Designed miniproteins, single chains, continued (5). Designs and how they scored, part 89

Each design is a single chain, and the fold is of that chain. pLDDT is the mean over its residues in the fold that is shown.

## One batch from the design tools (miniprotein)

Design m19087
Fold by ESMFold2-Fast:
Structure m19087 (fold): chain A 94 residues (1-94)
Amino acid sequence: MAEEAERLLEEMRRLVEEDTEEAIEEARRLLERVFELAKELFKQGDIESVERIVERLDELARLAEKKGFRDLALELHIAAALARMGIAIEKIEK
């Protein structure tokens, strides 16, 4: 799961750098899959892998913003924020 999520995130980076409408639509589809994998990792207690996914989503959001893909950037920011919120809840439980 973690390795698959990292592969998908790397593919999304390449698609955003390609800078075409078709590539951005594909990146949006891959984001949904990455978020599903992050949820599974979270349910398994693999918080470290989820934290790595959050950092990569933040990097992709900044890249999408720089290229003017505002909708994708917003979706990436939302996904990162939701995952970060889940991590914070887990860290409070002692």
Scores: mean pLDDT 80

Design m19088
Fold by ESMFold2-Fast:
Structure m19088 (fold): chain A 86 residues (1-86)
Amino acid sequence: SPSPEELLRRGREAAEEAKKARELAEKEKDPAKYAGYMILAVGSGVEAALLARQLRRQGHEEEAREVLDEAVKAGALSREGAERFL
C-alpha cells in the first residue's frame, strides 16, 4: 500500500490540478474548451477525494480532511459529494 506521505503528496497534487483546471474553465470563452477543463477539474477532484479516503482508512484523518478541504475549495466537487468518497 502507498505510504501516508505518498498519499498526502498525491492528494495535494490532485487538488491543485483540480484548482488549475477550474481556474482555466472560469476564463475560457469557448464552450467545448470550458467543458474539457470542467471534466479535468472534476476528475482531479475525485482523485483527491479517493486519496483522502485512503488516508482516512490508514488512520490519518487530519491529512484526509486537509486533502478533501482543498478539493472542495477548488470547486470541482461539492462538500457533500466529496465526503461521500470517505
Scores: mean pLDDT 86

Design m19089
Fold by ESMFold2-Fast:
Structure m19089 (fold): chain A 71 residues (1-71)
Amino acid sequence: SDELVEYISTRLIIIGARIDIELYKQGKLSKEELQRILDSMKALAASLPPDHPLLPEIQAIIAEMEALLAE
């Protein structure tokens, strides 16, 4: 199922982004690396339909990354 493959792939990207946020908070990821991940997450959000079940979680991750980069 294309929907199941998309859902699983999106979940893996979300898990990776959360790991990267924690690595950044630990000083193990640079601002430049976090910015690239933020840009990728924004591109992902723009590619998904507005009713996608994972879109609120992706938007929350984007907001957290933007807040961290603003410090």
Scores: mean pLDDT 88

Design m19090
Fold by ESMFold2-Fast:
Structure m19090 (fold): chain A 92 residues (1-92)
Amino acid sequence: DELERLREEGERMARELEELIEGKLREAEENPTKEVLERSKEEIERAMREVEERNLEANLRGTALLDPGTRERLERLAREALEKLEELLESL
C-alpha cells in the first residue's frame, strides 16, 4: 500500500534523525570544543529542516510522513539537544 510505504519512510526518517541528534550530542559531550559544538548545532538544525520540508511536501499532497506524536517528539528532542549544546558553548 502506498500509505504504508509513506509511513515506513516517515518512521525511518524519524529514527535516522533521532540517531543523528543522539550521536551529535555524544560527540559534543566527549569533545566539547567550540568548533564541534557549533558544527553539531548546525547539523541538527539542517537535519530538522530537511525532515520538516519532506513532511510539508507530503502534507501538500494530502498525506503525512510523520504522525503528530512523532513530530512533537522529534521537535522536543532537537530543542533539548540544541539547549544542551548552547549550555556547553557558554561553559567554554
Scores: mean pLDDT 82

Design m19091
Fold by ESMFold2-Fast:
Structure m19091 (fold): chain A 119 residues (1-119)
Amino acid sequence: MEKEREEAEEVLRTSDDPDVKAKAYLTLGEIALREGDLEEAIRYFEKALELTDDPYIKAKAYLGLARVYLRLGDLESASEYINKAEEYAAKIEDKEKRREILREATELSVELLSLIVNK
């Protein structure tokens, strides 16, 4: 975690490439989410979305937002972000990256349904 954070922060200081910076923000968002800093995680995922036109990076950011909103108990927002991730997955030309996103979206959809059934 510390090494991943330091590497992401270094990228934000040294890189002029918006896609590279967007990937660094994804890493920081994932770290914030694991640490329970949900508001900070939202900010980082939103920064990633603002910087990139890469559908893989956008899909990853939307999956990150879906995970945040599942933790907040906002199942409607979580469902919307899962749908956005699947929408961007369809634009991913790399078959393995597309499969990765669809697998993660399916896993989150199963988690979402589990929360609905256990009410």
Scores: mean pLDDT 87

Design m19092
Fold by ESMFold2-Fast:
Structure m19092 (fold): chain A 70 residues (1-70)
Amino acid sequence: EEEAIKKAIEKVEEIVKEELKPIKVGVRKEGDELIIGLHLISKDEKKLVLAVFKVKGEEVEILDLKVIEH
């Protein structure tokens, strides 16, 4: 779980090209899959990133990625 969350955050940072800190993490188990929801904020607090991932075993799939700029 923690490893999957870390990998998911790293993938979002790679896409956004910016360092992000998690402000909210939600995990839901659906059968043999985990759904991970992340609310991430940029260092200057001007950018909020909302990401949803599906994790099955070692596979991490991005379901949604939204960037909101203040």
Scores: mean pLDDT 78

Design m19093
Fold by ESMFold2-Fast:
Structure m19093 (fold): chain A 65 residues (1-65)
Amino acid sequence: MREELEREIGASLARMTYAIGKIAGLSDEEIIAELEALVETLEKTSPAAAEGAREALEEIRAELA
């Protein structure tokens, strides 16, 4: 299903963005802001990918808090 694949892509992009942010030495607050921007960007192209990224962002928020 296309929507399922797009959701998985969005979640993967969010996890990659988190990993890149950590490697780059960004603060947790900066990483969260980058992830929020990613979700907004993906919403314009694929709502399903934005949903996947949003779910991953919620998990990352829980891990950081």
Scores: mean pLDDT 84

Design m19094
Fold by ESMFold2-Fast:
Structure m19094 (fold): chain A 97 residues (1-97)
Amino acid sequence: EANEKFREFLKKAAEALFKNAEESTDPRIAALNKKLGEKLLEASKEKSIDKAVKAAEEAMRETAEELRKLGLLSQEEADQAVADFKKRLAELKKQIE
């Protein structure tokens, strides 16, 4: 079911981020991956899909901006990462209806 797939997507994304945090050699990247993973996991628990989408989008935006501030991403790369993530969430949301 599409709503199950959406929540599973957020949970799997969080799991991947936690694994990347554990494997990261840069403690700043590790901390940001862990924080984003925790926020995506909380977003997956939102009763409203609209609220889950907004929470996930905001978490990604904040993480991309922090990576940009640390010099790990350019502004263009940060903007593109947020845009790609929002597009993926919108596609998943369209399947829920």
Scores: mean pLDDT 80

Design m19095
Fold by ESMFold2-Fast:
Structure m19095 (fold): chain A 73 residues (1-73)
Amino acid sequence: SDAAKAAEGVKKGAEKAGGEAKTPYEGGISLGRLSPAAARAAVAELERVGAQDDPLGKEALEGAREGLRIAGA
């Protein structure tokens, strides 16, 4: 699904930034903390593709939002 592909993008973005990404949620948190601009773009894409309706997409979306909150972004 598009949501699962977007979630995989979050995981790879987090790994590229040097963060942990064992789950889509953890990857989202890492991306939000380490690369807020990339995390904001990922959140917009996840919302556009209806990530709430996909288990992996939902985890990535919630993780990215939490990571951004921690970063103060």
Scores: mean pLDDT 83

Design m19096
Fold by ESMFold2-Fast:
Structure m19096 (fold): chain A 98 residues (1-98)
Amino acid sequence: MSAEELLERARRLLEEARRLLKRGDVEGAVRLAVEAGKLAFRAYLQGADVEEVKRILEESIEVLREALKKATDPKLKLEAEIAIGMVHLMIGVLNVVS
């Protein structure tokens, strides 16, 4: 999968995650936001534009923060918090290399 294909898939996953949040599927939204972040970071490792990758990672965090606000299950809250931390670490790597 090319860097461009990874970024396009990451954007589509974030759009679907936002739809799931509107429907009350918080667990699904967390899963898709995490996958979008992972795909964006893989695109970075393949030479994708740093600013474009960073934008997708920041959008992933926004979805995860909204999921955390809506989550009532303690396990799902913890999963969302861990995911936010993981995506912040990815952004940190981009900032050091840029």
Scores: mean pLDDT 87

Design m19097
Fold by ESMFold2-Fast:
Structure m19097 (fold): chain A 92 residues (1-92)
Amino acid sequence: SERYNKIIEKLKEMKDALEAGRYDEALELAQEVFNEVIEDPEASDEIKEKVQRLLSVLAQIRHATDPAEQARLRAEALKLIDEVIEEIKKKS
């Protein structure tokens, strides 16, 4: 699907932004992915739940004051991105 290919590209851009510490960009990309996924009646509950969790984790990174907590949340976000990409690929 061209739509899911664009979502995968945004998820990859989100990984790059997170690894670069560009958390505002990562959150904006996550919001775009969420809006596209939530509007899709064919998107699985697993994809929707993981994208919602990803938004929550990214919002928490922006408020994290402890570098260790920020690193832990970043690792969780990266894992969630990979899991969403894998779930999308299973539908293709």
Scores: mean pLDDT 83

Design m19098
Fold by ESMFold2-Fast:
Structure m19098 (fold): chain A 110 residues (1-110)
Amino acid sequence: SEEDELIARFNELVDAGKLDTPEAKELFEKLYERIKTLVLNKQWDELQALLERLRLPPPKPISELSPAMGFVAHKLYEEKVPAEVMNLVLEFLASLPDNSYIRDLAKELL
């Protein structure tokens, strides 16, 4: 499937350390949009299955994360997202090079 190819290519770029490329940025955007859709539709089983397949780059330190991350965590908790799924979402967001995804998800969860 297109999703399987997307995940495989993303994992290859993570393992190769090639995250500062236009291809990597496009893959991050496509994966984020898919994850966002699953979050907003409350499809926790599909979200968990997708996130468990992703190789993640090292997460950014808290000082480099958008303050909106705390708001995202709070909203996922209020939406009764399973703790394991919530932790996977937050780890994914913390691993992304751009804080714009954290801010976008915070806005969508308002």
Scores: mean pLDDT 85

Design m19099
Fold by ESMFold2-Fast:
Structure m19099 (fold): chain A 85 residues (1-85)
Amino acid sequence: PLSPEQQKAAQEIELEGLNRIQRVIAEGLAAGASRAEILARVDEEIARMLAELKRKFGYSDEELARMRAGLRRMVEQLLDSRLAA
């Protein structure tokens, strides 16, 4: 398991990544980009965040795949909610 210091550092990376994802969604929606175009840019930001977690904490490819799936689901739900409104 991660130390408290490592857990804090991982949470900081996740928060920064989520902030970048939210910015990408806001920019894409403002530009009239398609759902698929926004998701492609979101996938880039998710990959960037997961690469940092792998580099700093040694997350396995299986752990990273699980995190990617969870983040992607969350983003799709957010996008579908915003596009329906």
Scores: mean pLDDT 84

Design m19100
Fold by ESMFold2-Fast:
Structure m19100 (fold): chain A 64 residues (1-64)
Amino acid sequence: SAADLERKLRIELLELAKKIKEEAEAKGAEVTVESVGSDKIVITIKLNGKTTKIVLTIEGLKKL
C-alpha cells in the first residue's frame, strides 16, 4: 500500500540522516538534525568555520 511505502521511505530517510550525522561528527563537525513535518529532515553541519545545510525529503527519495 501507499502507506507502507511512505513508512519505509521515512525509515530510510531517518537512517540516511543518522549516517550523515555520524560521518560528519567523526570528522569533528558540530551537527544539528531537525525534523520538519513528517517528510523532511534538515541537517546543519558546522566544521572549520563553515556551515552546510543538507535537506532530505521523502519526495526527493521517491525521484531517485
Scores: mean pLDDT 81

Design m19101
Fold by ESMFold2-Fast:
Parts: sequence; C-alpha cells; structure tokens
Structure m19101 (fold): chain A 108 residues (1-108)
Amino acid sequence: SLVEEAEKLIEELKSAEDPKKVLEIVDKLVKLIEKIKDKKKALELAQKAMDVLEKKLASATDPELRLALAEGLVKIAKYYLKVAEDVTAAIGRVLRAIGLLLDAELLL
C-alpha cells in the first residue's frame, strides 16, 4: 500500500538527523503521496509530514539540518497548496518555517 509506505517514511523522518537523509525521505514522500488516488488521505499524510518537519525544525540546532528541514517543509507544502482547498493554512505553515529558519540564522 502506498499509504503504508508513506506512513513508514514519516516515521523514518521523525528519527532522521542527517540533512541528506531528511531530503531523501522528503523526496520519496512527495513522489509516493502524488501517486495516492485518495486525495483526502494524500493531504492527511502531507499534513502529518509537515507537522513532523515543523516540530523538528523548532528544536534543531545544526544549521545544515535546519536548512534541510525547512527545504523539506517547503517541498511538501507546495504539494499541499496544489491540491488543498485551504490555501491559507498551507501558506501559514510555510511562513512559520521561514520564520524559524531566519531566527536561527540571525542569532548565529
């Protein structure tokens, strides 16, 4: 099941601390989610992945990891924006991620 594969990748994303691994998981997730015919389920999975990335980005201290998490969040949010009716919520998530990244770079 594409849904089960996506859920497994989201679990891997929770434990990933290597910037390259984060981006590899995100790219695989986007490709899998795009293939899911149930668009409501696809959006739920994208939302779950964005939640994981936002939480990790808020607590991450390594600049390379922060950049990878922010890039991953933007990639998934772009998919969400294409298919979601609630465009405002998706934009809000992207803006929060950018704010977290900018705050880290400004304080470093």
Scores: mean pLDDT 80

Design m19102
Fold by ESMFold2-Fast:
Structure m19102 (fold): chain A 98 residues (1-98)
Amino acid sequence: RIEELRAGLEAAEAELPTITNADLRTQALAGLRLLAAELLALLEEEGRLTPEERARLEALIARGEPGVAALIEKIKAAPDGEMAEKALAEIEELLALG
């Protein structure tokens, strides 16, 4: 799991500069934030988190916060509606990058 998350995050982060659409970039950053938070938690639990990896993961989490907030607001506005289903599909697609 940890190695899968590391590889997925590095690959996805490398793809960010190739995303020209601002909305897609915001969604990608939101997905990276969720994956980075999971990896950070797992590494802390295992007692294997390096200072460099902590700094990198915290930076990714911070960069993705606006995107996560935007997705949460979409879900809150229409929790069981078409918009909520689309927002959840976007999150699931981004999580698949890990």
Scores: mean pLDDT 65

Design m19103
Fold by ESMFold2-Fast:
Structure m19103 (fold): chain A 80 residues (1-80)
Amino acid sequence: SSMKKEIEKLEKEAKEERDRLGDALQAGDLDAAIAEAEELKETYEKLKSVSTDPELKAKAEREIAQADALIASLRATKAG
């Protein structure tokens, strides 16, 4: 189905965004890390909205919460 293809696409995008986020964090690039975490959050919000799978929805909610916490932490580091 088109929905299954969209979920597969979003899961691939999330993996690529996680890899770029990891690279930015390792490099100490706070601006890049914030941007990648915001993209990752948006991708999981889309996954949560299109998925009917309760396990995938729960995973997306956890990933969104982790991204929010990371964004807040990185913004605080940049401001201080």
Scores: mean pLDDT 88

Design m19104
Fold by ESMFold2-Fast:
Structure m19104 (fold): chain A 67 residues (1-67)
Amino acid sequence: MYTVKYSEEDVADLPERVSVEEAVELLLKLGLPSREKAIEIVNSFDFDGDGTISLAELRFILRNLSE
C-alpha cells in the first residue's frame, strides 16, 4: 500500500472543490511515489467526471493513505 503523511495545514487553505491536478500534486508532495498512481487514486473519487473532487473526498483519500 502507498502511504502519505499529512497535517491539517496541508489542506486548511484548500477550497471546498479541489481539481484533480491539485489533489494529485498534494499527494506527490506528501510522499506518494508515483504521479500515475496519484492520478489513478484521485480519479477513482471523481465520481461525476467533472475533473474535481470535494475537500471531504480528498480528506478521505489522505486518511486511507496515512496507514
Scores: mean pLDDT 75

Design m19105
Fold by ESMFold2-Fast:
Structure m19105 (fold): chain A 86 residues (1-86)
Amino acid sequence: DEILELNNEAAAHLAEAEDNILKAEASTDLEEKRRLLEEAFEHLEKAEEYAEKILKDPKGKEGGEKILKKVEELRERAEKVLEEAE
């Protein structure tokens, strides 16, 4: 099932993004925070790309929208950490 595979790929990237954000939140090193957030944003972009592919199939609408909502949530968290590092 291609939609299931795309959902699994998106979930893996979301997990990597969340892990990098958590590590950035815990870090006291500004350069490390910046690197971790950069990696998190790259993973969020990949998750968004997979969500777009899922959304091309009407059967994938709910799954794709759920992924996009999680991308938005994690992006907001990452942006907040980045602002606190400035």
Scores: mean pLDDT 87

Design m19106
Fold by ESMFold2-Fast:
Structure m19106 (fold): chain A 89 residues (1-89)
Amino acid sequence: MAEKKVEELREAEENLDEERARELLEEYFKSLSEELQKLVREGAEALVAGDVAKAREVHEKLKANSPSEEEYQLAVGVTVYLAEELLKK
């Protein structure tokens, strides 16, 4: 379940296992559909740029293109974690 995947990612971060958290993030991103992967990247880039309007647009598209609430929550979680990873560079 998508919620369990997000919880596992949080647990890895809490245990200061940053490499495990990055591995889980990459696995979860690759598990998303191609359309959701594209939207996740666009959302992460918008968040890094501080483009609130674009981030909101992507959020609405993620909701519309997710077949379930769980996949939507996973896609949003992956978007936020990807943005945080990009900000470190």
Scores: mean pLDDT 72

Design m19107
Fold by ESMFold2-Fast:
Structure m19107 (fold): chain A 75 residues (1-75)
Amino acid sequence: MTPQDIVDEAKKLGASDEAAQAIGDAAAALGRRLGRPPSLEDALAEVLARYGAADRTVGASVEEMIALVNELVAA
């Protein structure tokens, strides 16, 4: 997926504009580091790690991770 595809998917799953931007930025950075397009799950894990919340990804659904990113970017 392109970073824009990931942003669009995250918004459909309830991401705020600020959260979707953070997820898109993480996806673009990950794609450059990995040399491959990242998944939405890869981008969400990267954003949560940037906020020191990587442990909160364990057992979380994509929708739960998006809700966590919404909370963290709003604070």
Scores: mean pLDDT 78

Design m19108
Fold by ESMFold2-Fast:
Structure m19108 (fold): chain A 87 residues (1-87)
Amino acid sequence: MMQKIVDVSGELARAVAAGDDERARRLAEELVDLILNSEDPEKALQAAVDMLDFEAERLRDRGDYEAADRVLRARREIEARVRERLA
């Protein structure tokens, strides 16, 4: 379960960075569902956030600030959607 959350988070970051809005939307829906169906949704959310932050930092390191900002926006949206459904 946790490895799949990390893998899907990485795929989401790459889709968002590439501007593939349709793929990003589908991966975001899958990621939220994976987190909510995890035995530990808080830990699963943290793993997703860590991966998205890691990918955003890699984009910043290569000077791709617009792509990094898109990934960080996606990260905030995932956090908000998960938090809302856990409350």
Scores: mean pLDDT 87

Design m19109
Fold by ESMFold2-Fast:
Structure m19109 (fold): chain A 91 residues (1-91)
Amino acid sequence: MKMVVTVSGPDVAKVKALGEEIAKKYGGEVTVGPDGTVTVYLEMSLEEGQELGREIAEKYGGKVTVYPGGAVTVFLDDGTVVSVGKDEDEV
């Protein structure tokens, strides 16, 4: 399943490092936006996306929110936000 991970926050260097770490671990493609937001395109299951969100929250300290459909957002204590959802336009 194609998934999109979006990383944003006040520390652009930390956001970029986290996005690159995710891409390296899961074999994804990284795109950096003009505002410093990092988007990672990768293939994983919805369950693997939820596990990634939990791992980030545990490692960096934060709160995980799971949305209807299984998308996940992690709000880290330092203001970094990580969103994991389907890259799916097939409905």
Scores: mean pLDDT 76

Design m19110
Fold by ESMFold2-Fast:
Structure m19110 (fold): chain A 80 residues (1-80)
Amino acid sequence: EEHINLLKKAAEYARKGDWEKAEEYVDKAIQTIKENGEIEELAKDYGLKDDDPKVLEEKTIQKFRENAKRVLEAAKKDAE
C-alpha cells in the first residue's frame, strides 16, 4: 500500500518532467518494500517463486524496478 502511493508520486513527477524526483520516489518505494517485509507478498503478486529467500528478494525487486521503469516511461511520453 505505502509503496504503491510512492510509485504514484513517481509517475506524477515523471509527467511533470521532473525525472530526478521520479527516480527518487521509485528508490523510496523499493526501500519501503524491504523495510516492511513485503517481498514475499509482492513476489506472489508477480507469480515469482524460489526456494532461496535471497534469490526471491532479488528477482522481486528486479521485477518491481522493471515495472516501475515502464510506468515512468509511459507517464513521460504522455507529458507531451
Scores: mean pLDDT 79

Design m19111
Fold by ESMFold2-Fast:
Structure m19111 (fold): chain A 80 residues (1-80)
Amino acid sequence: MPKITSYEVKVEQGEDYTTVTITLTFEDGSTATITVRVNGGDPDVKVEIDKEKSIVTVTAGGKTLRIKAEPNTTKTYTLS
């Protein structure tokens, strides 16, 4: 599996939920988009990316979601 070379994180805060959009670029030039909906208008959101293992970890409100990033995918998750 190709490694992650770069990423962009966009956090959009709303009243009822926060949307975290992570766009990943892999060493073969492929991309992946991960969208995480976090309940709560002002959560403390932490995003950690392991480029070697292609693992994205999103932590908010004392909860953690760990995602294996796959090239050429668009995935949506909810952190409740």
Scores: mean pLDDT 79

Design m19112
Fold by ESMFold2-Fast:
Parts: sequence; C-alpha cells; structure tokens
Structure m19112 (fold): chain A 72 residues (1-72)
Amino acid sequence: GAMASLAAKLKAENDKKGGENIAQTLRDAARRGSYERAAEAAKITADNMKDYSPERAKVLEETAAELEREAA
C-alpha cells in the first residue's frame, strides 16, 4: 500500500518545514545582536537532530555556517 510512502513524505515535509522555521528563528535571533550565539545554537541543535531528523540537521548545519560567516 501507499501508506509507507505517504508517511515518509509527510515526515520529510515536516522535517524540512521544521528545519526552515528553526533556521528563520535563529536568523532573527542573530539579527537582534548575537550571530555567534545563534550559530552555536544552530550547531548544537543540528547535532542533536542528526540521529532523528537528518534533513532538519542538514538545514541547520547550513544555517550555522551562514551565521558564522556573517559573524566574521
């Protein structure tokens, strides 16, 4: 049946949206005056999520690198 495919698609969609929402929140936090802290938070969150949501972790890793570059 299509249930497994539907569940996988729903999870992937939620993970991507979740990652993007967290990334946006971190960017907003960085903009308020702490790019370094936001980048660190992104790295920690990504590392914690790697085991459960690799797609989310990937988005956050990319965001951390971006924020770190902005801090420089």
Scores: mean pLDDT 77

Design m19113
Fold by ESMFold2-Fast:
Formats: structure tokens, sequence, C-alpha cells
Structure m19113 (fold): chain A 66 residues (1-66)
């Protein structure tokens, strides 16, 4: 369970870094999708609070491209 939270956080940090570095929207979007799926997996394993915080951060960054 905890490994999924750590993986999601790391992937989200990579997405935030890619966004700050001006990488292509597709690169950031792919990283955000991966982070979202990892956070959903963590939520399934009962890590609701940590997963919901990560999902919220993914959605907030995703909205910047809409």
Amino acid sequence: GEEAVRAARGTLEDAEKAYKEGKKPSVVSNLLTAAYLQAVAAKIFGLEEEADELIKRVRELSKKYE
C-alpha cells in the first residue's frame, strides 16, 4: 500500500518538474495519468487520505492544460 503512495508521489513530482521545465503537454499529461492510476491503487489498499491528496494535486495540474 505505502509503496503505491510513494510511487504516485514520485511520478507527480516528475510531472510537476516537467511542467516547470516547459516539457510538451503530452509528456506532463502522461506522467499525470500514471500518478493518478498509482494513487487510485493506493486508495484501493485503504490509504484514502494520502491517495485523495495526490489525486487532488493531479487534477489541479491537469486543469492548467484545459
Scores: mean pLDDT 80

Design m19114
Fold by ESMFold2-Fast:
Structure m19114 (fold): chain A 78 residues (1-78)
Amino acid sequence: MKYIKVKVKVYTDKGVEEFEITIAEDMTIGELAEYIRQKLNTDGEVEIFYKGKKLDPSKTLSEYGVKDGDVLEAFVIK
């Protein structure tokens, strides 16, 4: 299994939090969103964006061409 290190910028109503995460490139977007949700200890929905586009939770990071060193954005929705 190949792992990539990505930076995730999480936008919340209280500001921006940044995480550097090492994850499997075959991880689904939905699994990444759940990981972020648990790490933030929030009951809100987490949506992931890459290059300004909302990512489908059923697809993988590798399907979107996300590479080591890339930046993802996440939004917590109430």
Scores: mean pLDDT 82

Design m19115
Fold by ESMFold2-Fast:
Structure m19115 (fold): chain A 52 residues (1-52)
Amino acid sequence: MSEIEKKAKELKEKGVKEVTLEHPGGPFSGRMYDIANNLLTKKYGIKVKRIL
């Protein structure tokens, strides 16, 4: 939770408008992807793209 939110806030402060998250593997797979996507898009207004 804290790690995802910390990273999202950092990206927002650096003016990042869009991030790409890899589906297989990585810290944002499965349900963590859903949490990160919701946080980034709804709280910080950062667009999320998924790579498969």
Scores: mean pLDDT 65

Design m19116
Fold by ESMFold2-Fast:
Structure m19116 (fold): chain A 66 residues (1-66)
Amino acid sequence: AEEEELLKALSTHIPKDLAEKVVEAFRKMREAGAPLDEVRATLKRIVSLALQGKLDEAEKLIEEAL
């Protein structure tokens, strides 16, 4: 499943709790009709911030996406 694959990939690079929030944001953005390329660009920014240790900024982007 798309969500399952995304969660597994993200959990390799960022904390699982944050990965779960990213997957939820992905699901909600897709349900709202956001284009896949826009969703992927947003996820890339969130992951980049999380990898830099900017977890507060990453969570803010997730909140904006929800």
Scores: mean pLDDT 76

Design m19117
Fold by ESMFold2-Fast:
Structure m19117 (fold): chain A 55 residues (1-55)
Amino acid sequence: GKLYRVTEDTLAAGAEVVQLKKGEIVEVLEERDGEAVVRYKGRILLVDASKLEEI
């Protein structure tokens, strides 16, 4: 996937809810309907795509 930066602290949902902090890097695997499927530290999470910026 492509690398994106988290632009502001946000919640991401997978098997559990995880807080992503501003400045963290995630790998975007898929984007659909304004949500991004991301890989973060071995987790697959759904996050608001508007909170991400491509690097």
Scores: mean pLDDT 85

Design m19118
Fold by ESMFold2-Fast:
Structure m19118 (fold): chain A 98 residues (1-98)
Amino acid sequence: EVEEKIKEAIEKLKKGASGGSPKEMEEAARYTTEVLGKYEEEVTEEQAKELAKAVIDLMSQPQSTRETVSLGSAALILTSGVTANKLIEERQKKRKQE
């Protein structure tokens, strides 16, 4: 259940990055932020890396497409990227303890 929600969030961001509409990018960012807020502890290092890559790919969209994204959506995308990077670091530290 939780794994499916995290996977769906990553897939929505990947679709946005692959030429989705501004609305699809906004919806993907909102859903990803909600999923990370509820299920942060369940996100694996691999999933966090995929999420970080999807956020970077999304932010690399052509400027004309990015200009139609609201400030709120841009903030959610950035927040998702920051959370993903934090999760990667925390998972790496936990792995290093063993």
Scores: mean pLDDT 68

Design m19119
Fold by ESMFold2-Fast:
Structure m19119 (fold): chain A 67 residues (1-67)
Amino acid sequence: SMSERQKELDKLKKEAYEAAKKAKSLGELNKAVNSQVEKAEDEDWAAIAQAAAEGAKEGGLRGVPEP
């Protein structure tokens, strides 16, 4: 169902946020995002990328591109 898909997306977003928060470089951020988006539908990639960008900013990473 759509609600089950939304729960899976929320899980992927949270995992991307936490992984990105720990990233020390843009390369590590890119790897964290890619590992989560490979599990998602194409239309969900922007939401996962946004969550990762927020996590990276919270972790103090500089030069994070806006998705």
Scores: mean pLDDT 73

Design m19120
Fold by ESMFold2-Fast:
Structure m19120 (fold): chain A 99 residues (1-99)
Amino acid sequence: MDEVIRELAGLSPEERARVLREAQKKLLSDPSISKEVAEGAVRALYLASQGKPLDEAIDEVARWLAEKYGLDPDTMRAELRKALPKVAEIVREEIERRR
């Protein structure tokens, strides 16, 4: 996890946005992850790449998703934590594909 966040932080703003956008597109085709969780997980990784501690990024995004979609923030936090390892792997693959 920390390695993926560090690699994202090392990309240019344009490259970081492109990697995260492509990762989100792949996640939207995965039936095991809802579109809301996919959007949130990508945003949490973006905030972490800006220097926010990952746990704080997850909490912030979970509340944002709950407010935006009328969902329970505790449920969103749990779903984000469950999805993040898979999301990080997809993001890592997008970074590697350009090396």
Scores: mean pLDDT 81

Design m19121
Fold by ESMFold2-Fast:
Structure m19121 (fold): chain A 59 residues (1-59)
Amino acid sequence: SMAEREAQVERVAEMVLKALEAGMSPAAAVQLARREGEEAGISEEDIEAGVRRGLEAWR
């Protein structure tokens, strides 16, 4: 469902933000979020959307 996809995008965004707050570089935070998202079975499209959302929120 669209609600389920939105929740997955938000989960990936939260992974990026938490990694950045912990002092990881943007490149490392993105790599971590992509790996964790893939292991969780999140689609590449939703992982990319979540990564972008997380990086934009960090500005």
Scores: mean pLDDT 87

